# Designed miniproteins, single chains, part 37

Each design is a single chain, and the fold is of that chain. pLDDT is the mean over its residues in the fold that is shown.

## One batch from the design tools (miniprotein)

Design m1262
Fold by ESMFold2-Fast:
Structure m1262 (fold): chain A 85 residues (1-85)
Amino acid sequence: ELDALIEREARETARYLMSLPKEEQLAILDRLLDLARRHGDAAIAALVEEQRRLVEAGELTEEKLAAIYAEIARRMYEIARERAE
């Protein structure tokens, strides 16, 4: 249910980001990394840093990006659930 939604959204997000120029991809990642570090979530920061390394190495694929975003989405839902009660 929720996992299927997360996986679908991650794939759509990955496809969109892979359509962007490398410079725009890196700019988005720099913003996400800053936000993750400011909010103190080390797990999300590590996932964003991994994605940035893959972009720089030219090894980023839609599948790898979708997997990273699914992990980020699951972590964000866990944080939201903890804050709800």
Scores: mean pLDDT 77

Design m1263
Fold by ESMFold2-Fast:
Structure m1263 (fold): chain A 68 residues (1-68)
Amino acid sequence: MTVEEALKILEKAYKGELTPEEAKKFVKEARENDEASEAASKAGQELAKKYGADAAIKASENIVTLSN
């Protein structure tokens, strides 16, 4: 997973457009792959730069909710 791919998932999560299947895949990849985990972290920083810090928090909360 690239930073750009991770950012697209986080933007969709922030906007309420992410599916449970996409959220589960994102969490699984970030858990099982160190490069994907780093990409997700960097994407969170980029989301905060574009939409503000609250957007990164909201995206993370939405991913946790959808991946459960």
Scores: mean pLDDT 84

Design m1264
Fold by ESMFold2-Fast:
Structure m1264 (fold): chain A 140 residues (1-140)
Amino acid sequence: MIKLIILGADSLLRAGEDIAAVVETARELGLEVALLTTEGDPARRAEIERLAAELGVPLIHGSPEDGIMPVPSPDMFRAALKTLNVPASEAAALTTTSSEAAAARAAGVRSALVRRPGEDTSAADLVADSAVEAVRAIAA
């Protein structure tokens, strides 16, 4: 049974997804939430840090300076699982890119992808038209 949703904050924000609505929906379904970011731009990183604080969810940072290889490497998801002390079999990742979905699957995490034009969905275990729909389908 899934207990944790790891949100790819960088890709979800670039896609215009409402992360606050995603977090609220996950909480209604009894799921824990964490944000994951590899953002190197200080201003964008500060915005993600503020969002995580406002929502009261943990934020996991991954960067090349921390030894984290970029997607499609599993390193970012493995780091998140280790920090949160959650086994991969109890976690799902919610993303908007095929490379993040592939990274999650390589880490043994169930991958959910929000459909975007031109994105390959083959690495995703689940595809939905919105992030909120993806959360509901992860919980089912």
Scores: mean pLDDT 83

Design m1265
Fold by ESMFold2-Fast:
Structure m1265 (fold): chain A 91 residues (1-91)
Amino acid sequence: APTLEDYLKLIDEIEKVHGLKLSEEQKEAFAEAWYNYGKAINRPDLGPVVLAHLFNYDEENLYAFLKKYLTKPVDEEELRRVAKAIVDLAK
């Protein structure tokens, strides 16, 4: 099953590829949101890339998911950039 560390690694790759400027706190918040979602839907076997497939590569749906499950405040525009980067990476 994917670990929290697997999700953090994916976020680091997204940041590097798309030139995002994320704080360590923002990276952890995004990773925790994905990890918690996998648990909530009882699919701990889902990797971060598979989460993008579940949202049919829809940036708005992924943005809404991240916004719902974040435990720490994040800038809305930056969150939208992260959602787009995840969708683009998963294609």
Scores: mean pLDDT 69

Design m1266
Fold by ESMFold2-Fast:
Structure m1266 (fold): chain A 87 residues (1-87)
Amino acid sequence: DEESVTKRRLIQAMLRSLIRYDEDPSLAPLGVEGDPELQELLKQLYEAIKNKNVEEIERIVEKIAELLNLSEEEKQELLDFVLELAK
């Protein structure tokens, strides 16, 4: 399924971007190329992680899940990963 493959690649690119930001904040946060709404949400997510704002993280992850049509399982995995970064 092309849609499922695309979604997985977007999630992986997003996770790589978050990992790079965590390891070296001097690296520009990379959004997913070709989706300005996802790029804006990723920027908001980085700020929420930096501020350890759990409510904002949950709100942004929900919006990303809606945009990418993530399953509840995929959304929960993303949320758990992001909350771990915010510790």
Scores: mean pLDDT 68

Design m1267
Fold by ESMFold2-Fast:
Structure m1267 (fold): chain A 100 residues (1-100)
Amino acid sequence: MEEVVELTVSVTLDAAVSEEQRAALRAELEAIVAATPGVLDYRVFESPDGRTLLLVVRLASREGADALLAALRALQERWRAEGIRVGLSHRQEVVRLPAP
């Protein structure tokens, strides 16, 4: 039995955020996930209006999930410092999976 952490992150963008800024934010989110040790898989969903991004990540450990969340919060702070209004919320669950 494998134990994994599933981290769900909801990113809400202000209506004033451009299509280019939204694409850049999505790319930075995916790059941070790809750079995080212990990420098993991830999925990114976008609302039809492009104003909400939903990131679902499976990680091998709680330590990895905490590191990823810290990196995403740092990204949010950088974007806010640049005048881009971004809201971020998260949910974390521990899931037991059958062995692969």
Scores: mean pLDDT 76

Design m1268
Fold by ESMFold2-Fast:
Structure m1268 (fold): chain A 59 residues (1-59)
Amino acid sequence: SMETEKALEAAKEQAILQLKLLIPDGEIEVEVVDKTTVVGTGRNEKETVTVTLTVPVAE
């Protein structure tokens, strides 16, 4: 749905911006796990989109 796509894009941008504040010159691997989880039933039904970002550890 359009709402899910907007939420995903917003989550990606926010997460990347936050990571860049912590590691501005770091190499960041972005793995997007586009999983929509429906939490609750009926009146309390909410869709949750999760984005995972991975920072590789230097060996």
Scores: mean pLDDT 61

Design m1269
Fold by ESMFold2-Fast:
Structure m1269 (fold): chain A 64 residues (1-64)
Amino acid sequence: MKEKVLEIAKKILEAIDNNVPDETIYQLAKELFELLGENIDPSKLSKEAIRNIAKTLIEALEKK
């Protein structure tokens, strides 16, 4: 679980930084939220919100 969450979160940050289409970013965010057991529609979130969520998860998982 932890490794997959970290992998997807890092992939989201990379996709945003490389100007990948929004569709791909939203798909990655959906996969991340599904792994966390959350029913969140990523298309209702800004790219900044998605980036902040991914960054926070990476920091939380690596801080251990």
Scores: mean pLDDT 78

Design m1270
Fold by ESMFold2-Fast:
Structure m1270 (fold): chain A 97 residues (1-97)
Amino acid sequence: EVTKVTISGRVVGETPKEALDGAMKTAEALVLKAIQLGKEYGMEIIDVSIRKVSETTYEVTLSVRTDASQAPDVQKALEEVVRETAELLSVKVERLE
């Protein structure tokens, strides 16, 4: 039984460069945490994306695959990373089809 966890955060900067740098930092922090969680829980990264919303706003999204029993712990850990570096927008927990 495999579950998909998708988390999205919004990064806002005062300048286009600060917004992009912030988005890159958030994406890096999420990927590094996901690698750590993969070692601890057998979680796998599906996708990571950065989307430009405006000149000073980006959305960073990470999707991971994990066992349903591990999904709550994985979700909580990823939410903490987003909250430290960005504004948490959404979390989806879905059984893979």
Scores: mean pLDDT 85

Design m1271
Fold by ESMFold2-Fast:
Structure m1271 (fold): chain A 89 residues (1-89)
Amino acid sequence: KPTGIIAVKDDPEFVKEIAKLIKESGAEDAHIIVFDAGSTDKTVEVAKELFPNAEIISLPGATVEGLLDPESEAGKKVKEYLEKLREKL
């Protein structure tokens, strides 16, 4: 089963943009994992609403840069997935 990974902090508009891209690409059947770097706004609430079946992992005190660290396996997957979603090809 395909898995998608999203890393976010204090950016609900980014979550909305990613959700729109996933719908437009037809990848709505993918299992989505959201890594939240300790957002203090409605980012996590928006993610739960747009991805009701997603696994949401909150890492308070982290940065998006830390989640995207290429030396971690999770960071490598997060970065690759986000790069693919941002490429409107």
Scores: mean pLDDT 66

Design m1272
Fold by ESMFold2-Fast:
Structure m1272 (fold): chain A 87 residues (1-87)
Amino acid sequence: MDSEELVELARRLVEEAKRAVEAGDMLTAEELLALAKMVASIAKLAGDYEAAAEIYELLAEFYREVMGNEEEAEIFEELAKELRKKA
């Protein structure tokens, strides 16, 4: 799977998680977010720090804008920032 395909997959997972939250299905949202985090880990293992950073940026936006969870958003923003320094 190409790094660009990993970012696209994570984006779709985050979009589906947003729909799940809007429907009140928090279990499905958490499962989709866990899959997106796994995709970021796969990108990191492949050495694609830019793709992993983009995925963490998508997660940060989701936690801030959809979940209202600023603390979790800040964690993912810092993870993305550190990965971009290595890219």
Scores: mean pLDDT 86

Design m1273
Fold by ESMFold2-Fast:
Structure m1273 (fold): chain A 91 residues (1-91)
Amino acid sequence: TDVDKEIKKLAKTTKPVPVEDLNFIYVGTDYGMFQIKKSMGMVKDPKVDYAKIIQDMDNLIKYHGSQMSPFQLQQVKKERENTVKNFEELL
């Protein structure tokens, strides 16, 4: 989608965070999302920060989705949908 193109455009301003650079794969929880936000330095530019979070979620699903429980995977997908909605409001 056009939104996906904008996400990729903004997120490419910096390299994606490798999963091994996260303290641990604790996705789909408030704590896991907080760690992702903290790793990305969310306090600088909300539009760019949201794009980076979405990219990190996509990377977590892509590279570790098969290793997640169905519950964790569903929660990450739900949070991604909510984050994309918030990102669209900033466009």
Scores: mean pLDDT 61

Design m1274
Fold by ESMFold2-Fast:
Structure m1274 (fold): chain A 61 residues (1-61)
Amino acid sequence: GSLDDELQAKQLLKQVPQENHRVVLEAAGLYPTEADLEDPYQLVAELPEGNRKRLLQLLQG
C-alpha cells in the first residue's frame, strides 16, 4: 500500500549519501527546494502516490 511504499522509499533514501539526494529526487521527476533537501523524508511522505512509486522504483535500481 501507499504506507509501505513510503516506508520503503524512506529506508532506501537513508542509504543514499545526503549530497546525492538532489540528483536522485530530480531523476524521479521532482523539483526539490533547499527546504526539501533539509528534510527529504518529509517530502517523500507528502508525495502523490504516483510520484512516490516512481521514486521507489529508481531507489530499487
Scores: mean pLDDT 80

Design m1275
Fold by ESMFold2-Fast:
Structure m1275 (fold): chain A 60 residues (1-60)
Amino acid sequence: FTVFKAEEDVRKYGQEAVEKYLKLAKEGKISPGTLRYALLAAGVSREEAQKIAEEIRKKR
């Protein structure tokens, strides 16, 4: 997965895509950075997106 693909999926599928990318990040299939950009594309604040991505990084 790439940052660009995550942003495209969020634009096409909205909130459902964000939930899918959260699960993929937890499984280690995408980087926390990719998750952060997907959250930003969905309108999550920069601070909140970074915090969520950091929590996923710590659990890997």
Scores: mean pLDDT 71

Design m1276
Fold by ESMFold2-Fast:
Structure m1276 (fold): chain A 86 residues (1-86)
Amino acid sequence: REEIIEHLQRVRGLPREVIEKALELSDKYLAEAERLAEQGRFDEVIELAKKAIKEFTDAPNIAVATALRLVGLLVDREIEERRKAA
């Protein structure tokens, strides 16, 4: 959590409070994305991330933070799985 907050502050320049609230909200999207990923539905996970960005257009900073966290976590998981299979 803290590492992700620091990374987003440095890379995106987002305020800490905004990132923390976005992470709380992203936990709900992450739970659904993780369920889809466990079923091998990565295309639907990507579509969920796109939908999150669109749904939070009135709060674009939150949308960006949420989408980045969702995509980053899922990509890292897929890379780890492929690394183990190698």
Scores: mean pLDDT 64

Design m1277
Fold by ESMFold2-Fast:
Structure m1277 (fold): chain A 87 residues (1-87)
Amino acid sequence: SAAERQERLREAAQGLDALIEALREFARKHPEYRELIEEVIRKLEEARALLQAVADDPSDEEGRRRALQVLREAEELLKELAEAIRK
């Protein structure tokens, strides 16, 4: 249903908020990863704003495509961060 889709988008946005806070805390403790973490946070904040806009206008197919694109960009940066931390 439309309500279930809107709830899932809201939960996704809340999940991004939690991840952003965790990344900010990690950046405070690990300044060697700060630049990469800040780039990830910027992409996650952009994705969050786009997801909220899509939740408010579920007919915005272009907004949904943009949100998915930015999330994929954030995922690639998160993979880079994870690999850097493992070494």
Scores: mean pLDDT 80

Design m1278
Fold by ESMFold2-Fast:
Structure m1278 (fold): chain A 75 residues (1-75)
Amino acid sequence: SQQERLEEVIKALREAGAVEVTIVRQERDASGRLRARLDVKVDDDEAAQRVAQTLRDLRDQVREVGLEVDIHLRE
């Protein structure tokens, strides 16, 4: 399911170094497909690069969920 794919992506982002992952938006479009937006906090640029690489590695899952991700430093 799209929910299981979203949870897989969130887990991978946390494993990559995301300190906080917040679901800012979660809705279904006119076709019933899930669209979600995540706000991801990281402690440093190294973690930001790992998170960005993880999103590239999981591009098919990200596309399936209709996922938008914003990455922020915690300070």
Scores: mean pLDDT 81

Design m1279
Fold by ESMFold2-Fast:
Structure m1279 (fold): chain A 89 residues (1-89)
Amino acid sequence: IVAVAKQHGNLVLMTITGPDALRAARAAKEGIEAKGALANYGVRGNVAYVSATGITAEEAAEAAKEGLEALGYECTVEVDGDTATVVCR
């Protein structure tokens, strides 16, 4: 699973690709909401997405990592400016 979170002002948009991306998006949403931010998720074709407000891309990626690791994935986060990438095995 690979998730890429990008910050656009007060909005963070995360795109999630890989096996079971919908379940991953739901876990990421739950993780973000557990930190007190507002989040929504959905699927478009074979790509899942999460949108969030009141959180940075880095914070959203860390929350997604926590949610995915709770499902048994092993994840790493890399941050570059307004973009944060989560890679899970």
Scores: mean pLDDT 80

Design m1280
Fold by ESMFold2-Fast:
Structure m1280 (fold): chain A 90 residues (1-90)
Amino acid sequence: TEEERLRRRIEELLAEIKELLRRSFEGDEEASEQAAKLELEALNLARRLGEAVYEEVVAELSAARQALLAEIGAEHHVALTQARLAKELA
């Protein structure tokens, strides 16, 4: 169906956006721009399926960003702690 095709396209876009967001947080400016473009495309497709689907996609994108920030933040905290300990032991 048309709905199934649009939902499949949104799912594909969300997977690509999540990968680009990770690269963007690692300092890839081109990945940041590409992620923004794909987010707009996904949200536009979601709007065509209705407000409930739009809200679901917005929530999923928000959750993906929060999960990535938590992961990157935890890695950064561990790296800072290890660097501090290395300085104290030197």
Scores: mean pLDDT 79

Design m1281
Fold by ESMFold2-Fast:
Structure m1281 (fold): chain A 115 residues (1-115)
Amino acid sequence: MFTFGDPEKNKEKIEELLKKADELEKQGRHVEAMFYYLEALKLDPYNVEAFKKFIELAVKLGNYEQAGVTLLYLASLHPELKRVGALGVDFLLKLPEEQIKESIENALKELEEKR
């Protein structure tokens, strides 16, 4: 009874998950917010907004490993981000916090610029 193709129900569910994540983030419940962004990504792995929010929140929490892995996964789905995919998690984790943040912000800007 699972149909992989109910785009309207998936859109509604994704919108609900993103709204819950935003509400949790406003309450300071950052880890729970990350869970809801992850659930949205399970429904639509091409949702750049959910990836961006998940990466930004992981960086805000000092969880650079999750941010780096998520950024590499995003780059694997978007061939335009080939340069980011080539950096690897180990490289990102060796950068100062400020440079990791700048690298993530630049990668997300490159993705937005092609839309």
Scores: mean pLDDT 66

Design m1282
Fold by ESMFold2-Fast:
Structure m1282 (fold): chain A 76 residues (1-76)
Amino acid sequence: SAQEARLQQLLQDFEKEEDIMKRTRIMARILGEIAGIDVQARQSTDPAERNRLQALADDIQAKLSQVMAKQRQKLA
């Protein structure tokens, strides 16, 4: 979806960004999108929609955590 593609682009931008302030702003945006998707999933009455939204939120959160872990290792 367009939302999924946008989130994937934000993750790539975050991984490539070297400026701390810009990186922090990208991270805040990703976390905000994850929180929004999670809330939308919990409010949905359609099990198929809820499952897809929850899976998307979980996938993006896992990918963000992986990028953060790699950056921590690279900076250590």
Scores: mean pLDDT 81

Design m1283
Fold by ESMFold2-Fast:
Structure m1283 (fold): chain A 68 residues (1-68)
Amino acid sequence: DDLRKRMQQTASKAAADLEKSRYEHLGEDGARLLGAIVGQVAAQSGQKYLDALREGRRRAEELVRRRE
């Protein structure tokens, strides 16, 4: 559980940082990058990939939107 939370937080920070650097070209590229990071974190979560995927994605997207 703690591992999953740390993974989603790391993904959220990485995604937000990358999108902040590429706000001009954020559009499709930023969205795909965010999804890829969250997907990778979910895959590394363990057995409950679905739960980790939804949580990580939601957290990452929320963080990115706040920084927008």
Scores: mean pLDDT 60

Design m1284
Fold by ESMFold2-Fast:
Structure m1284 (fold): chain A 91 residues (1-91)
Amino acid sequence: MSLLELAEEVYKKVKEKTNDENLLKQMQAVLDFIRGEEITWTVVHSLATFAKEAGEILENKEAVELAEKALKTEDLEKAKELLEEALKKLI
């Protein structure tokens, strides 16, 4: 699965757990922003923030920790791997 496909599945899970319309709109905006974009640092950081927020709502501490590591990592490929693992933990 692509990072976008994983994030879309996570977003479905978040919608089942929260009715915070402002948060859901912000998360949807991240998905809309990354759609069609190259996987740059801006995309990775946006998705890592998304994964961290989703992990907090879904009460998955391991996913939150992986997303925080992705945000702090200076290696783009390693950040992408950590982000993919975080999103997979949230599905």
Scores: mean pLDDT 83

Design m1285
Fold by ESMFold2-Fast:
Structure m1285 (fold): chain A 60 residues (1-60)
Amino acid sequence: MSQFRQIIRDGVMRVMNGMDPQDVVDYMRSQGISQQQIIDALRDSPSPSMQRILDAVRRR
């Protein structure tokens, strides 16, 4: 689970640095993280960057 935490943190940092949230979702999935794991990890976060990733994975 430490690798999973690092991937989520890296994704959030990438969004904060101006990367498109969809590209970040694609990065997370390339690291072996499922759509549901991304949703579950970010669901309870108040962070705007995490919400942008969540919206991208959910395709609102």
Scores: mean pLDDT 75

Design m1286
Fold by ESMFold2-Fast:
Structure m1286 (fold): chain A 69 residues (1-69)
Amino acid sequence: SEAEKILREAAEKSKDPETKKALLSLAEAAPQLSPYMLAQLVRQIAEETKDPEDKKILLEAAEKLEKLA
């Protein structure tokens, strides 16, 4: 799905291992969740992310997911 692609691409670009793992877990769950719900979960991960570059990647991914909703 497009949502899974967005999440996997964000994981690849992210530097923090825990952020990568969270995004990959969401990508696996993507068929069971709406793009809107996925975007909310990604924004939640962004709030917990301390690395500014990873936070930017997460917010861009959330915006792409919101456009799918």
Scores: mean pLDDT 84

Design m1287
Fold by ESMFold2-Fast:
Structure m1287 (fold): chain A 81 residues (1-81)
Amino acid sequence: ADAAAAHFRAAGAPELAELARELYALAAEDPELALNPPAELVEREEEAVRRTRELLAADPSRLPLVQAGLAAFQAAVAAAL
């Protein structure tokens, strides 16, 4: 969780970092809720993804950091399930 957040923050995507921490907490507490996240988290994810795409369009060199964050987040969530 913290590793994913650190990578997203380094990429300049703090919204993804916060979302990754919240989704990991949900997966650890309630795996079913993590699979069916609340609408508010879905909206925040869509907005964070949109902003990250704009960031990557402006600076593609940040893509490896975003990919590292996603890989770390996916591994953390899989371990929590």
Scores: mean pLDDT 74

Design m1288
Fold by ESMFold2-Fast:
Structure m1288 (fold): chain A 83 residues (1-83)
Amino acid sequence: MGAEVREILRRSLEENAEKILEKIKEIEEKAPNAKSEDVARIIGLLFRDLMLDFEAEELGLSEEEVEKRREEIEKEIEEIVEK
């Protein structure tokens, strides 16, 4: 179980690596003076957004539930970037 989950997560990260990097670059451009702790928190939230797609596929989450959770993550990122 654990090893299989790690393989799936690793593959998902590899497939989405460029998307994550582009999102980080976008955030750096929007908040060029963000502190390291804020950047680290944003990276954690981006990872959570990635895991949301995995959970939707595995758990059969509705599109509405996925959107609601994604909106919550986006709100936290916005609060960090714009404060």
Scores: mean pLDDT 70

Design m1289
Fold by ESMFold2-Fast:
Structure m1289 (fold): chain A 89 residues (1-89)
Amino acid sequence: SPLEELAKELVERIVEVYHDPSVTDYQRGFVLMAELTEFALSARKNKASIDEIQKLVDEMVAELGKRLSQDDYDYIKQRMQSMIKAEEA
């Protein structure tokens, strides 16, 4: 699906930014917010169910957990869970 492909691309962009030593933590925060906003807007446009959004977020979180530090992982996971709650409201 278009959302599944977007989710894979978002994971790669997040990982690249977090692994780039020239990128500041401030810039990483902006990239994360931009990527999560793009995903949320795409999910709404495609009329994705909460279950579909949850499944894709779980897959993104699992992949990020393999490739990022624990602290970065915990922060990103919390932000993604907050995004799902906003879509439920």
Scores: mean pLDDT 82

Design m1290
Fold by ESMFold2-Fast:
Structure m1290 (fold): chain A 56 residues (1-56)
Amino acid sequence: AAPLEEAARAAERGAREAGLDEESARKTGIGSGQAAVDLGLDAEGAAALARRSAEA
């Protein structure tokens, strides 16, 4: 599993790719990063979760 900091950074990047602004991407990064760590995912998994969340 990625460290929370790496997961949050990857998730923020994924959220920005999905079209979220900087503030929304940062918040999504924290939430998706935490979820990814909980699930034992790597940074790529965290980014995928963030993109999915941004589409909702």
Scores: mean pLDDT 78

Design m1291
Fold by ESMFold2-Fast:
Structure m1291 (fold): chain A 68 residues (1-68)
Amino acid sequence: SVRERAERSGRRLARGSRLVPQEVRDVLEGSERLEKISTDPDDKEVFRAQREEARRVLERVERERREE
């Protein structure tokens, strides 16, 4: 379900200090897609929050790799 997928993505991001950029991008794209297909404003807000968190994680991971 939409809610179960949101919870799963949230747990993945919470473990995210060792994620590769592609894994974070996959969560970002998934959250954006789920926000678009959701009809409930509360569900949209959950996915929007996850997208923002994924973007933040992606910025940190890409910065680290750029310095390599």
Scores: mean pLDDT 69

Design m1292
Fold by ESMFold2-Fast:
Structure m1292 (fold): chain A 62 residues (1-62)
Amino acid sequence: MSIEELMEELRRAVEAGDAVEAVRTLRRIVGTRDPEAINEALALVTEAFSHEEITAASAQVP
């Protein structure tokens, strides 16, 4: 799966308001170890969701 495909999945999760899917996709992007993609993904998630929402979603992602 390409970084472009992962970023597109992340944008869809953000637009859907699905914090759990956004965090799941973010973890997949972090797994690629691409610093530019990770920085962009972190910015998208932190702009769309509160710290509390991200923390709660992170607890639901194994």
Scores: mean pLDDT 82

Design m1293
Fold by ESMFold2-Fast:
Structure m1293 (fold): chain A 129 residues (1-129)
Amino acid sequence: MTITAEELAARLAAGERVLIVNVNSPEETLAAVGAVPRGALFLPLDPVFDMLEAGASVDEVEAALRALVEDFVARHYRPDATIVIHSIGGGLRSGLALGAFRELGIEALKLEGGLRALARIPGAMEPLE
């Protein structure tokens, strides 16, 4: 399921408990956009994509992705929070993370157009540092 940048910004403005998950690295985000939504957390999938490039099996990649998401959930997730997953452009990385959260029985949304779409909305973002 997908959420628009406008809907996410409205939910944040309404004070809803939203756990925003960026699946790109802080370094990639700084270089591409330079800003994040307030309270956004990073879950870089770089290790998973590095495994794919190195020729790891599908089972190994799925196990690594699941382990990253399980660790993130154990540290940060609350049952009353809506999870919104994004990448910089709303591509494959956010889709893979969405699948992994759902396999854990956690309802999550993918941000349509990613961080670039949210950056077009005044007041939705703050400078990264």
Scores: mean pLDDT 82

Design m1294
Fold by ESMFold2-Fast:
Structure m1294 (fold): chain A 92 residues (1-92)
Amino acid sequence: MAEKERKLALIDELLKRGRISKEDAEKAKRAVERGIDGSKAAKLDPEEREEAIALGVAESLVYMDRAIDKLIDWNKNKKWEEREQYMQELLA
């Protein structure tokens, strides 16, 4: 799979989930098209820096979303009924 296509799809997903603004999504997409790594933002010209920063933020949010999804899946698979029972015992 092309790396650029994957990054663009992830940016679109973040936008659909309301995690980033449309403006930030467009900046991040421009950074992907230029082949800019968000980690290099400090070494870029000011105009390119904003695009690189937007990409870096988007990539960080993708990692956070994946970590949260794993934690949610872990909770779903293991003890949802036991948690409800525990909560009811706490309220009694």
Scores: mean pLDDT 66

Design m1295
Fold by ESMFold2-Fast:
Structure m1295 (fold): chain A 95 residues (1-95)
Amino acid sequence: IEALREALRRAFEEALSTKLPPEEQAELLARAPELDEELAELVDQLPAEVQQAVLEEFGRIQEELSKLDLPLEELELIAALFQRRAVEVLREYLA
C-alpha cells in the first residue's frame, strides 16, 4: 500500500513539472475521457483495502490541485498527465 501511495505521489509530482507543446497538450486532453475510464476500471480491480488507500490518495491530489492558483485549462492538463501515469502505476501493481 505505501509503495503504491509513493508511486502515485511521484506521478503527481511528474505531472506538475511536465511541459508539453500545444499540439501534445491538445492530444492528451482529447484522451482524458479514455484515461478516466481506464483508471476507474483499474481501481475497481483492486482489493477493498488497497482501493480505499488509492481513493484517499486521489482525494489528496485533487485537494492539492484545487489549491493551485492556475487557470482551469492548466489544471485539466495536470490532471490528464497524472491520470496517464496513474494508469501505468496501477497496471504495474495488478500485473
Scores: mean pLDDT 80

